Designed miniproteins, single chains, continued (3). Designs and how they scored, part 2

Each design is a single chain, and the fold is of that chain. pLDDT is the mean over its residues in the fold that is shown.

## One batch from the design tools (miniprotein)

Design m8038
Fold by ESMFold2-Fast:
Structure m8038 (fold): chain A 56 residues (1-56)
Amino acid sequence: ATPEEKEAAFKEVMQLPSELPGVEKQRRAVEVLETFADDASVTGEELKKALLDAIS
């Protein structure tokens, strides 16, 4: 995925409701983004799934 696709996936997931406090939700989502920041093989769909798993 491109950096723009990764940013779009992050923004979309951050807009979804979560049972986690906002600070914790953001922390987990940022950790996932950082983990895949240099991974050119990850798709936007795979990143979105990882983000959703991290905040649920």
Scores: mean pLDDT 76

Design m8039
Fold by ESMFold2-Fast:
Structure m8039 (fold): chain A 85 residues (1-85)
Amino acid sequence: SKNIEENKKEIIEKIEKLIESTDDEELKKKLEEAKKYIEEGKYEEAAKLLLEAAKEFPEYKEELNKLALEVEILEGLELIERALS
């Protein structure tokens, strides 16, 4: 199984690929901000921003909601790992 750091890296890579796939500058800005929150370990803020973007950009709603879920799962995994350490 992949470790928590590798899962975090994969989520960041998916966000970077979404930034490259869209021509919407406002969406790109929100995705870059979400990426920064993830890099800083601010998962709640990242997930909220991705869910907000999903409401504003219906074309990307499914992908953005999936990313928000993956960020929330990552937060849960880090909390469990911290409790076991």
Scores: mean pLDDT 84

Design m8040
Fold by ESMFold2-Fast:
Structure m8040 (fold): chain A 66 residues (1-66)
Amino acid sequence: LTEEQEIEVLIALYEMRIYLAGKYGDKETVEKEAKRLIEKVKNSGLSPDAKERIIKAIEETVEKLK
């Protein structure tokens, strides 16, 4: 995978995980899942640009669910 493809795949997977946390859980479950995914991204070996894009996508997904 190229870095661009990896970013796209990770965004799609993390959006799905947050969506499922919202659908079957409460607001606390969504916030906990998002925080866990953001920390995983921050601690990854991805480029700073990739990390920023993925974290932004996670935050936007959480905001849409409220």
Scores: mean pLDDT 82

Design m8041
Fold by ESMFold2-Fast:
Structure m8041 (fold): chain A 69 residues (1-69)
Amino acid sequence: ADAALARAGRLMVEGNDALKQGKYEEAYKLFEEARRLADALPPSPLAEQIRQGATEMAEKAKKKYEEAK
């Protein structure tokens, strides 16, 4: 699961960078993609950590971009 796990990790970093720059819609899309990749992985503690983190950050980004509408 190396490639998908590494990609999900990169998406989390890119999403956090977008969030810091106020690019809330872009951040939301990046975190949602990371969550989907983590959901496709076999169950593991690391995959679950990424899934939960991506879900939490996607919710934060979504709230901010809805407020910026």
Scores: mean pLDDT 80

Design m8042
Fold by ESMFold2-Fast:
Structure m8042 (fold): chain A 83 residues (1-83)
Amino acid sequence: AKAETYANMGYTYLNAGLYDQAEVHAEKALELDPNYARAWAVLAKVYLKQGDIEKAIEYAKKALELDPDNELAKETLEEAKKK
């Protein structure tokens, strides 16, 4: 529940273009649950939006190791690999 809240806040900041805030909230989610795949997926998307393709791929893969059905991580990884 708490990790979900922070991961969702991170996603909201990401969509607003507030990447630093998105990163902070996703990291807080991981402090509460380091196995929360959506938080890794949010961080991957943040790095993709900032142009750090290598980190985007690394973090998206981490999310998929934890949850292979995570849609956000799959989408982010596919987009990152095309760049």
Scores: mean pLDDT 84

Design m8043
Fold by ESMFold2-Fast:
Structure m8043 (fold): chain A 66 residues (1-66)
Amino acid sequence: MLTDAEVLDGVAAIYLAIGNYAERKGDFEGALELYRKAQELAEQSGNEDTLKAAKENIERVEKKLA
């Protein structure tokens, strides 16, 4: 069975995936919101790899919106 932290990380990964889909469609604002939710969940799960991925995606999208 998954731990609570593994469940949170799994949900964070789903938010990263749907954020990537939104970004590929050109919905940068929607992608940013999804990546921010992934970051919040990754911080709660303690998974540094997922957190790093969320932060890198946020920084990339913010540069496109600036």
Scores: mean pLDDT 82

Design m8044
Fold by ESMFold2-Fast:
Structure m8044 (fold): chain A 80 residues (1-80)
Amino acid sequence: SREEVIEKVLEVLREVLSEAGMPQEVIDFIVNAVRWFMERFPDASEEQLLALVRGLLHHEGVPEEVIERVLERIREVFEE
């Protein structure tokens, strides 16, 4: 279901960013922004979501290697 996909994507964000030692404030901001996007734009493509996530993570100063881990894990969610 859409709700299950949203929760899996948000769990990936929390897990990867927490493991990378990102501040909780940054994690909460990104998780809330991604949840809002996925709920507001249910017909958005995987590519649009990945572009949004990449942009948000870059804007918040998340290291590139961490960004690539997040994006790969999100792609895995959509391959299920």
Scores: mean pLDDT 86

Design m8045
Fold by ESMFold2-Fast:
Structure m8045 (fold): chain A 87 residues (1-87)
Amino acid sequence: SMEEKREIAKKMTKEQIRALINTALHLAEKVGDEEAIAEPERMKQLYDSDDEEKRIEAAIGALDLIDRYRPKVPEAWKKIREERKKK
């Protein structure tokens, strides 16, 4: 839930939030979604602010992207395998 994500985000260090944003970017790249790739970059801009609330927002945004795209990674990987079936 959103409340659970907010509680997790509040307990995270700045480095842990950075790692989440990087994970979201990697998942977006695996899925090949150009719109999804842009979202982690916006989260990084929020993270780079001196505002604690903006850093929490970045962490929640990254968690939401991970939840959205992680289930799609196996399907994207299957598509890549099928396209590479010639070698």
Scores: mean pLDDT 69

Design m8046
Fold by ESMFold2-Fast:
Parts: sequence; structure tokens; C-alpha cells
Structure m8046 (fold): chain A 61 residues (1-61)
Amino acid sequence: SSAERRAAQLYTAAAILEAGADFNRELAEKLTGERAERYAAEAEADRRAAEELRREAERAE
């Protein structure tokens, strides 16, 4: 159904953001100072965006 396709697309988008957030978090752990803070902030933003997409996917089902 269209709802199932919508949910699948949202879960896929969330997974991509989660992978990016994990990468940026690991990079932040290897860095110090302002660069570490920037990567950590981007990871946190992507994680929150992924949470919102997962909630939307659940509602689409």
C-alpha cells in the first residue's frame, strides 16, 4: 500500500541519518576542541531528525 511505501521511505531516511550521526559521533570522539564540538552537534541534530522520521513512519503504518 502507499502507507507501507511511505513508512519504508521514512525508515530508510532515518537509517541513513542514524549512520551519519554514528560516523560524526565517532569522529568527534577522536578530535578535540571546536572541531569535536561541531561534529558532536551535527551528530545530535541528525539523531533527533532520525527520531522524528521514525515517529512519522510509525504514524504512517
Scores: mean pLDDT 88

Design m8047
Fold by ESMFold2-Fast:
Structure m8047 (fold): chain A 98 residues (1-98)
Amino acid sequence: SLKEKIEELKKEFEELEEELKKLLEEVEKKKTEENKEEIDKKILEAEIKLGLARIYYGIALLLEKKGKYEEAIKELEKAIELLKEAIEELKEFLESLK
């Protein structure tokens, strides 16, 4: 059902947000005087995507409350895509620091 799909997407969003937060902590721990500007920029880019993802997630919750389940699903999928992009970019960046 659409309602079950919404609950699955909410869970996926929460799991991805937690993963992103852990990656942000790992990136911060790699900061040195030589790389701090590059790391700070990468953290800021990820935090902007997280902020936008949270906005789409909030819109989805409002749409769900109004019974607009198909629209809520689309906004949740946008939120999830932004988190996945931020996670992938941070993972690639962390690998480049090895």
Scores: mean pLDDT 90

Design m8048
Fold by ESMFold2-Fast:
Structure m8048 (fold): chain A 68 residues (1-68)
Amino acid sequence: SKEYREKILKAIADILKAIGDILDAKKKIEKAKKEGDEEALEEAEKELEKAEKKLEEAKEELKKLETE
C-alpha cells in the first residue's frame, strides 16, 4: 500500500539523518581531541549519544514495519 511505502521511506530518511548526525559528532570529537578542548569534547560526545539513540529509534521503526 501507499501508506506502507511512505512509512518505509520515512524510516529510511530518519536513519540517513541519524547517520549524518553521528558522522558530524565524530568529526567534532576528533577536532576537540586534536585541540585539547575538553568542553567541546564533552559537548560533541553528548551530541554523539543523542544521534546514536535517534538511529536506534529509527531502526526500531523500520523493524516494526518488517514484522507487520
Scores: mean pLDDT 85

Design m8049
Fold by ESMFold2-Fast:
Structure m8049 (fold): chain A 99 residues (1-99)
Amino acid sequence: KEKLLELIFSGDVSKLQEVLELFDKDGDGKITPEELKEVLTALGYNFSDEEAKEIADKINNAEDEGDAIRELAKALGAKNEDGFISPEEMLKMLQEAAE
């Protein structure tokens, strides 16, 4: 029962802060489909506008941060065919994209 997004944000990695700002251009703690698509494209994923909108909607309508992270991980897993992506793997991918 942990806020993984909060843990990512509070990570001692300055480059991750810049990447996290791309998730919340609204400044309202919500992610837009456009923001999600930009970040995922930078990570090497090719999502359609429809897919990005569906994923962002599930994240924004999630009851808990854990559910939001699960929906994002499932979407990334669907593109990789390997299933669930760990928070450590996600952080590594985001850090690599920021380099």
Scores: mean pLDDT 55

Design m8050
Fold by ESMFold2-Fast:
Structure m8050 (fold): chain A 85 residues (1-85)
Amino acid sequence: SKEEFIEKLKKLYDEAKAEVDANITDPEQRERELAELDAVYQTLIKAIEEGRDIRKVLEALKDALRDRSPIVQKFVDKALELVEE
């Protein structure tokens, strides 16, 4: 269901934030990576609310983030796996 998908997505988001906190000690880098992670998460929530094709949104995000943080890329990859459940 939509509600179940949103709950699972929130858990992945919380896990990704915990990974940033655990692995990034530089305050400026941590702030940037948390902001990017939040922007990606909010984009997905808005897309779900608007009834957009989430798989297409995730594929576009994966392509746009190819040279970005491994933690943010991992979040997008795990979200794509959720769409296939």
Scores: mean pLDDT 84

Design m8051
Fold by ESMFold2-Fast:
Structure m8051 (fold): chain A 62 residues (1-62)
Amino acid sequence: ELLTKEKYDYEELLELVREYARRHRLPLDDEEIEALAKILMNYDKDGDGTLSKEELLSVVRF
């Protein structure tokens, strides 16, 4: 139950990536978290500056 919103902007993606790393005990620093959030933003097909929950679920299933 990590994804609680329908859309995520860049700042919300930064928080989401930090929470994901914490839950999975990934030793990511702030620079790595920012890089991952930027990579996720490249999946914004609409170019509106947000990612939908469905877009995130298609990418963040490792």
Scores: mean pLDDT 73

Design m8052
Fold by ESMFold2-Fast:
Structure m8052 (fold): chain A 67 residues (1-67)
Amino acid sequence: MSYEEVKEEVLKEAERIEREALRRHLATGETPDSEAVHERIKELVKKKAKENGLSEEQVEELLKEVL
């Protein structure tokens, strides 16, 4: 998978994670934990990078773009 394809997949999944946090807040009244959401997105980036053979430099670039 190309870097651009990984970036698109990460952006879609990050949006999903943020939507789930918001949905949970609306359904339960619990305040969204922004730190936990950011941690989930960071783990997603690292996982996708490892699965697709991205370099450590590309991982750092992707984290800057997503966060």
Scores: mean pLDDT 77

Design m8053
Fold by ESMFold2-Fast:
Structure m8053 (fold): chain A 70 residues (1-70)
Amino acid sequence: ATEEEKKIIEKMYEEMDKIMDEFQKRYEEIENDESLSVEEKNAELEKLRKETLEKLNKIYEEGLKKLKSL
């Protein structure tokens, strides 16, 4: 049913938006940290990107599994 698909997709986007908001906040914190070297900032940002991508991928995979079950 398209209504159930809508609910799954809307929940996925809501959860992804929250993760992206957290990413932006943490990104700004790292960028504005004057105690970190350029190399340390790059390392922290790559770590943040990897963690964010893993979170997004989990939501995506779980959502696809639910959609396939319909």
Scores: mean pLDDT 83

Design m8054
Fold by ESMFold2-Fast:
Structure m8054 (fold): chain A 62 residues (1-62)
Amino acid sequence: DRAELLRGYGEALVEWLKENPDKAEIEKFIESARKGAEEYRKAGDEESAEALEETVKRLEAL
């Protein structure tokens, strides 16, 4: 399941960035995830879009 994979990668990325904080990398990942979520939503893949939006929310909390 693509949404499960994206959620798993997002969770791992957030944990990695907690240990290795870098504002530029965090912002880069936020922008990439937002664009990806928008593209998935336009394609009708709402579950994958939600997984990326969840990742954005967690990255913003860093």
Scores: mean pLDDT 83

Design m8055
Fold by ESMFold2-Fast:
Structure m8055 (fold): chain A 67 residues (1-67)
Amino acid sequence: MSREELDREVRLALADMYEALGDIFEKQGKYKEAAEWYRKAAELMEGVDPQRAESYRKKAEELEKKA
């Protein structure tokens, strides 16, 4: 596994964790905190998985409207 492959794997793992944190905060009604975690997940997915990045950005925008 190259350094580039390790970076991609790390970004995917972190994005999964940030998505899980965002979901937990959303379930607690902490929409501002939830939006922050989804936004961070989107940043990690830029250049790696643009579809996931876009989905996370849309989710963050929806949550910010609830905050």
Scores: mean pLDDT 81

Design m8056
Fold by ESMFold2-Fast:
Structure m8056 (fold): chain A 55 residues (1-55)
Amino acid sequence: GAVEAAVEVIKLTVSLLKEVTGLTEEQAISKIEETLEKYGASEEQKKGLEALKKE
């Protein structure tokens, strides 16, 4: 569903941030969270981020 799609997009973004910037997984997740909050995250995106943190 939409939450699972959001999780996959967030995972890809974490991988890209780790490879391009050398951020840790925790730092990458924090940057994604900050960006989503800044630009207005959907409920599905917020739930996707929570699901990824639980993994």
Scores: mean pLDDT 77

Design m8057
Fold by ESMFold2-Fast:
Structure m8057 (fold): chain A 68 residues (1-68)
Amino acid sequence: AEEEIKKYEEEIKKDPNNADAWVKLARSYLKLKNYDKAIEYARKALEIDPSNLEAQAILKIAEEMKKK
């Protein structure tokens, strides 16, 4: 998870408009139960690609888990 985060942060540094990299970051933070960052990065992915179903799913899950 931590190794994946660093990799995806480097992908975003190279191309900040890469929605897939933001989705992967959101997914990695969701796995770490860092719901705040999972929400933040899923929203970034959706700003770039509103049609991204994985980003929408991560956002919904992270918001529900944070509410608990």
Scores: mean pLDDT 83

Design m8058
Fold by ESMFold2-Fast:
Structure m8058 (fold): chain A 81 residues (1-81)
Amino acid sequence: SVEERIEEAMEKVMSEDLEKRLEGARELVELAKAGKLPPIRAVGAALLLVGLSLETEDEEEKEKLIEEAKRIIKAAEEADK
């Protein structure tokens, strides 16, 4: 189901591995582009990614997490228009 896909992607975002976090974020972007990610879940995912970016001192990791947060919001906004 769509909800199971959202939950799986969110679990990946909450992992300790940057590559899994980015994989989960990319899956959420695809769900948002397809109009399958509710706006409240898109905002929640973006805020989580921004929060995770504040926990790292690595500028490359920070930029990657913030970029995916921006992509989720943009995709969700474009799907609603």
Scores: mean pLDDT 84

Design m8059
Fold by ESMFold2-Fast:
Formats: C-alpha cells, sequence, structure tokens
Structure m8059 (fold): chain A 73 residues (1-73)
C-alpha cells in the first residue's frame, strides 16, 4: 500500500538521521530531521490499521536497538 511505502521511506530516513546524531550529538540538522520524521510517522500511523501499526512499531523498535548500540560505542 502507499501508506506502507511512505512508512518505509520515512523509516529509512529516520535510521540514517539517528545514526548521524548518535555519531555527532552536536548535529542540530540531524536532530531537527529526526523530530520532523517522527511527526510524519505519527501522522501516518493514525491512518494505519492496527496490523500496520504493529508492523511499524516492530520496525521502530529495531531502529531503537540499532541506535542504542551506536550510542554505547
Amino acid sequence: SELEKRAQELLERLREALKRYAENPDDEEAKREIEELWKELVELAKQMSPEQQQKLLEQLAAIGRETAELLAK
């Protein structure tokens, strides 16, 4: 679906922005991008079925684990 395609695009951008921010916490551009991508994902999630929301949450959890690993280095 178009919603799932949009979610994948936003998740990929979020993953990259979080990686940049984890590597350089002074990167204000990455921080703003993360905040904006999060807002877009929240708005998109409101349009999703519960099943689609669950898949999105699982993908966000994976990104969160990857980010936590980067921050621990």
Scores: mean pLDDT 83

Design m8060
Fold by ESMFold2-Fast:
Structure m8060 (fold): chain A 57 residues (1-57)
Amino acid sequence: ALAYFERGKVYLLLKRYDEAVKDFNEALRLDPNFEGAVAERYRLETILKVPAPPLTL
């Protein structure tokens, strides 16, 4: 869980939100009560709900 959480944070710093979501979801799959991963997952979902303009091409 910790390794996935740490890698997810690195992806966040790189603005790779999809990879960060996958890593936080993996951490939560291993430990559903991992408070750090829960908090970062909610934060990241908020960012994704109000993203930059849509990518079409």
Scores: mean pLDDT 69

Design m8061
Fold by ESMFold2-Fast:
Structure m8061 (fold): chain A 57 residues (1-57)
Amino acid sequence: ARTPEERAALEAEVAASVELIKAAVDLLYNPSEEARERLEEAARRAAEAAARLAAAA
C-alpha cells in the first residue's frame, strides 16, 4: 500500500508526462516561439515531478 503522498506524486508525474507529450506534439505540428516555451516549461515540470516521486518512494 502506498502513502497518500506517494500516490499524489505518482499522479503528478503521469499528468506532467502527458503535458510534456502534448507540448512536444504541438511544437512538431505548430512550431512557434510560444510552443517552444511551453515545451521548456512542461519539461521543467516533468523533471520536478520525477524528482518528487523519487523522493517520496
Scores: mean pLDDT 80

Design m8062
Fold by ESMFold2-Fast:
Structure m8062 (fold): chain A 61 residues (1-61)
Amino acid sequence: SMQQQIQQKEQELQQRKQQAQQQVRDDLTAQGWSQEEIDEVLARIDRQTAARIEQVKAELA
């Protein structure tokens, strides 16, 4: 069903976001970025993922 396809894609995007955020956190910490700067980058990734999820929902609806 359409709902199952949306749910599956949302789950995949959330998992990829989690992996990307962990990788970015580790990389930026290793480079000596401040916690505030790291938090801003992670917030941007979160916003981008949310926008992508909404785009997928719009395309499948």
Scores: mean pLDDT 82

Design m8063
Fold by ESMFold2-Fast:
Structure m8063 (fold): chain A 65 residues (1-65)
Amino acid sequence: SKEELIEKAEEYERKALRAYILEDYETAIQYLEKAIELYKEAGDEEGAKRVEKALQFMKEKLKEA
């Protein structure tokens, strides 16, 4: 269902946040990419765009690390 896809996307966002706190930017990027795919599958275009902005931020952090 749409709700199950969104719940799974939110789980991946939480995993990405934990990786970010540990400065594991590569792992955070992987989790954010999975969250984007799930939001798109759910038809949540706003959620996908929000996470895409977080992904761009994370890629910049990886370049600076």
Scores: mean pLDDT 89

Design m8064
Fold by ESMFold2-Fast:
Structure m8064 (fold): chain A 79 residues (1-79)
Amino acid sequence: MAEEAEERLEEDLRYLEENPEEVVEELKAAGVSAEELREQARRVREAGLRVAEELGSERIRELAERAEERLLEIAERVE
């Protein structure tokens, strides 16, 4: 379970990191606001850290923090 969650989070983060401009364009077209993305970043971090604690996965903890950082950067660009 932890391994599967780690792999999925890493894949999602990799996509965001490799295609930030495309993601920003899609979010703008969908009408997603920078404020909504900042709220989502916070929730993703909190949920990810909780899952990391429950599964004892240091990797998921690192990925959750990284996901928050990436989402906040995308929020700045969507603005």
Scores: mean pLDDT 77

Design m8065
Fold by ESMFold2-Fast:
Structure m8065 (fold): chain A 72 residues (1-72)
Amino acid sequence: MKKKKEEEYKKKIEKSRETMEKVVDQGVAHLAAERDLSPEEVAALRARALAAIDEALKRAETDQHLRDTMID
C-alpha cells in the first residue's frame, strides 16, 4: 500500500522548489537590472541560489522523515 505521508511531502517539496525557483528568477532579474550584471554573472547567481535551495530542501526532507518516523 502507498504511504500517503511520504508521497504528499515529496510532492510538497517539489512544488516548494518550483516556487523558490520563480522567486530566485525574480530576484536575480531585479538585481541584474539594478546592478547591470552580465548574463554570465546572472547565470552564476541563479545556479548558486538554486543549489542552496536544493541543499535546504534536502535538509528539510531529512528532518521531516525523522519526524514522521517518530509519529509512526
Scores: mean pLDDT 72

Design m8066
Fold by ESMFold2-Fast:
Structure m8066 (fold): chain A 73 residues (1-73)
Amino acid sequence: FQEALEASVDKEEELEAGEENLKKAIEAAEKGDVSKAAALATAAALHYALAGENEKALEAIREVDEAIEKALA
């Protein structure tokens, strides 16, 4: 068990970073900035994965992809 790493890498902090990057990714997608949206979605997914929330990481990518498609349609 990685108690020392948990003291250095706060899972709650990673979840907050994931949520913030996801919100920014959706905003970029709505503006049609596909490259920025993809980069921010990747960052959000990485933060969710570091928090142990692998399902949220995958859903973040899918949600941003849908936002891009909707904005460009």
Scores: mean pLDDT 78

Design m8067
Fold by ESMFold2-Fast:
Structure m8067 (fold): chain A 62 residues (1-62)
Amino acid sequence: MAEREKIIQEGVDLINQLDSKNTKESFELSKELTKKMAEGIEKGDVEELKKILEEFKKKFEE
Protein backbone atom coordinates (compact mmCIF):
# COMPACT_ATOMS: atom_id res chain seq x y z
CA MET A 1 0.00 0.00 0.00
CA ALA A 2 1.31 3.48 -0.85
CA GLU A 3 2.24 5.78 2.07
CA ARG A 4 -0.75 8.07 1.43
CA GLU A 5 -3.17 5.11 1.47
CA LYS A 6 -1.61 3.79 4.70
CA ILE A 7 -2.07 7.18 6.39
CA ILE A 8 -5.69 7.37 5.18
CA GLN A 9 -6.31 3.85 6.55
CA GLU A 10 -4.81 4.87 9.92
CA GLY A 11 -7.17 7.86 9.93
CA VAL A 12 -10.16 5.60 9.21
CA ASP A 13 -9.06 3.22 11.99
CA LEU A 14 -8.79 6.11 14.46
CA ILE A 15 -12.23 7.43 13.42
CA ASN A 16 -13.66 3.94 14.04
CA GLN A 17 -11.98 3.79 17.47
CA LEU A 18 -13.43 7.21 18.38
CA ASP A 19 -16.91 6.19 17.16
CA SER A 20 -16.73 2.95 19.21
CA LYS A 21 -16.31 5.01 22.42
CA ASN A 22 -19.86 6.31 21.75
CA THR A 23 -19.51 9.51 23.82
CA LYS A 24 -20.32 13.11 22.86
CA GLU A 25 -16.63 14.07 23.14
CA SER A 26 -15.41 11.14 20.98
CA PHE A 27 -18.14 11.87 18.40
CA GLU A 28 -17.07 15.54 18.16
CA LEU A 29 -13.41 14.48 17.84
CA SER A 30 -14.33 11.92 15.14
CA LYS A 31 -16.18 14.61 13.13
CA GLU A 32 -13.26 17.04 13.44
CA LEU A 33 -10.77 14.36 12.34
CA THR A 34 -12.98 13.37 9.37
CA LYS A 35 -13.18 17.01 8.22
CA LYS A 36 -9.42 17.64 8.57
CA MET A 37 -8.55 14.36 6.82
CA ALA A 38 -10.85 15.26 3.91
CA GLU A 39 -9.21 18.72 3.67
CA GLY A 40 -5.72 17.17 3.71
CA ILE A 41 -6.67 14.65 1.02
CA GLU A 42 -8.05 17.47 -1.20
CA LYS A 43 -4.78 19.40 -0.76
CA GLY A 44 -2.76 16.26 -1.58
CA ASP A 45 -0.43 17.02 1.34
CA VAL A 46 0.73 13.73 2.89
CA GLU A 47 2.83 15.53 5.55
CA GLU A 48 -0.23 17.55 6.65
CA LEU A 49 -2.22 14.30 6.92
CA LYS A 50 0.55 12.84 9.13
CA LYS A 51 0.44 15.92 11.40
CA ILE A 52 -3.36 15.71 11.66
CA LEU A 53 -3.16 12.02 12.64
CA GLU A 54 -0.49 12.67 15.29
CA GLU A 55 -2.53 15.55 16.79
CA PHE A 56 -5.68 13.42 17.01
CA LYS A 57 -3.80 10.39 18.37
CA LYS A 58 -2.57 12.65 21.20
CA LYS A 59 -6.12 13.92 21.85
CA PHE A 60 -7.40 10.32 21.87
CA GLU A 61 -4.77 9.32 24.48
CA GLU A 62 -5.67 12.26 26.76
Scores: mean pLDDT 77

Design m8068
Fold by ESMFold2-Fast:
Structure m8068 (fold): chain A 75 residues (1-75)
Amino acid sequence: MVLDKESIEREIELIFAAFRVATLPREEIDEAVERVAEELGLSEEEKRELRELAETLREIFESRERSLELIEEAL
C-alpha cells in the first residue's frame, strides 16, 4: 500500500473537511462539498468520497438529535 506523506496528508485533509461539512445543514452540504473540492483541488473520486463521509457523519448527527427530540416529547 502507498502510505507516503502526501497520501497521508491528503487523507487527513479529507477527514477534517468531511467533519466540517457534516456540521452544516443538510441543504448546505452539496455547496460545501463543491467549495472544499475547489479549494483542495479534489478529483471527482475524492469529491465523491468527501460527500459520502460528510453524509454519513451528518446522518449520525441527525440520528442523535432525533433521538433526543423523541425523548423530550415523551417527557
Scores: mean pLDDT 72

Design m8069
Fold by ESMFold2-Fast:
Structure m8069 (fold): chain A 59 residues (1-59)
Amino acid sequence: KKAQEQAFIDEARARAAAAPSVEEGIRILEDEAKRAEEQGLPEAARTLREWAEKGRASS
C-alpha cells in the first residue's frame, strides 16, 4: 500500500507542476486528494491536501 500511495503522490505532484497557473495546480492537488481517498489511499489524500493548503497560503 505504501508504494501505491507514493506513486499516486508522485503522479499528482507532476500533474500539478505542469499546470499553467498556481491556482490550477492547487485545484489539481485537491481533485487528486479526493481520488486518493476514494481509492483507499488515505496517506496520499492527506499529503496532497497539505500541499494544496500550503499553496493557498503562499498565494
Scores: mean pLDDT 78

Design m8070
Fold by ESMFold2-Fast:
Structure m8070 (fold): chain A 62 residues (1-62)
Amino acid sequence: SKEEEIARAKALMEEGLRAYKEGNRDAAIQHFEEALALLEKVLGPDHALTRQARNNLEGVRA
């Protein structure tokens, strides 16, 4: 369901942040990319949560 996909994306963002804090940039990027893909599919590219996932991904790539 849409609700389950949003919950999955939020969990992926939490795992991405955890990986980043642990110094695992590659894992953080992978988790944020997966979360972004789910959120773009379910909520579209302009939704606040989708934009948050994109900003997190850009932050870890910088």
Scores: mean pLDDT 88

Design m8071
Fold by ESMFold2-Fast:
Structure m8071 (fold): chain A 60 residues (1-60)
Amino acid sequence: SELIREAREAIRAGDRARFAALLGELHRKGVLSAEEVDEIARAVAAGDLERAEALLEKAE
């Protein structure tokens, strides 16, 4: 998914506002469940960017 690639780019760039918007869009379009969104958001909040990127890749 193009949105998943953009979300990974936002994580790497440290663009939290863009990441939050893309994560919300992925959820609205049914690409990510609420559970997946929560797991990814917690990983980013913990600074575990490797885990966050891996979770996004699995959802693709």
Scores: mean pLDDT 81

Design m8072
Fold by ESMFold2-Fast:
Structure m8072 (fold): chain A 58 residues (1-58)
Amino acid sequence: SLIEALKSPDPEVQLEAARALGESGDPRAVGPLQELFTTSPDPEVRRAAAEALRAIGA
């Protein structure tokens, strides 16, 4: 699951999952992406989460 991949310890995996979820537009990803945006120490991952949330319309 892409939502499961957002919880990966690998920031590259988290970044890829966030982008894919943004492209898919799955509203179930909104909560997990918001959590990633607020908790991730990686600015690239936070940016990807924010972009995905905008793409979904959240």
Scores: mean pLDDT 81

Design m8073
Fold by ESMFold2-Fast:
Structure m8073 (fold): chain A 114 residues (1-114)
Amino acid sequence: KVLIIDDSEELREELRKLLEEAGYEVVAEYSSGKEFLLSPRVEGVDAIILDLELPDVDGLVVLEAISLASDIPVIVITGNRDEAVRQRALELGAHAYLVKPFEKEELLEALKSL
């Protein structure tokens, strides 16, 4: 069971289709970090896919909040290629850090490694 936090409806649709075809269930989707933080639906969630480029809050703040509150693995997706941001995400507990554009196989391998 997977939860997606990403502000792009198009990317969420692509991720949902990819995940469902691979046998994963998408149980919740959030378009903003604040919506997630105010009303997290994490019961029975096995993995979170988190975009760092959220419209309302720093995605690293969302990642830190998830890591402090739960042991649910987080796969970060981002357009940011900065190695310092990647290192910070991994230090905050990200299971994987995927830079856009990433291949379908990269995401599935990250999920399989959970």
Scores: mean pLDDT 81

Design m8074
Fold by ESMFold2-Fast:
Structure m8074 (fold): chain A 58 residues (1-58)
Amino acid sequence: MDEHVRKGEEALRRGDYLSALGHYGKALEEALEAGDWEAVERVARQMARVLRERRRAE
């Protein structure tokens, strides 16, 4: 698993939504630069999940 995705998952497990979004954002940028559209979709779905959980926590 990509380092940024791993750190994003760790931050999400801790409830650190801002850090999770930051790490997933880096993973998304790298996937876009690599032209890996499957990875782009997976990372985008994880970021959407973080945003939904953050809304619940507020």
Scores: mean pLDDT 78

Design m8075
Fold by ESMFold2-Fast:
Structure m8075 (fold): chain A 67 residues (1-67)
Amino acid sequence: SEEAEKEIETLVREMAKAAVNGDDQAAIELLQRLDELIKKEATSPEDYQEMRARAEKLLNEEYKKLK
């Protein structure tokens, strides 16, 4: 859903900021929440892999903006 995609983007941004700020515990907790959200929204194993790959791409883009 569009709502879930926005939540994934928000969690990715928050995780990138936590990691850049050296808040490893917050980054790990946000990563776990992101994975659980993707598992909940995915309709197939293939969809899960695609959503994870998209989230990883977004995370790398956010890291480039912050570093």
Scores: mean pLDDT 81

Design m8076
Fold by ESMFold2-Fast:
Structure m8076 (fold): chain A 90 residues (1-90)
Amino acid sequence: EWEKMKEELERALEELKELGAPEIVIEAVEVAAEAAELSKQIDDPEAQELFRRAVELALEAARAAKEGNMEEAEKLAKEALEAAAKGMEL
């Protein structure tokens, strides 16, 4: 499950870099990929839920950016980063 999410995030990251997406969107996808990797080592259900939310939000941000919806992409990217940060603090 986490491996598939990581593969989707890595694919999105390459596409976003080619598109010239906002730095916050690129950062959110990179951090979500790190969160997916950390989830393999963590046994805290609360942290895993936050990491899953970070991945979902980062993928939604990437989709919004590809559609040209930059305002929505940046909003979703910020939410993804907040979720990842909370998970990493646990």
Scores: mean pLDDT 80

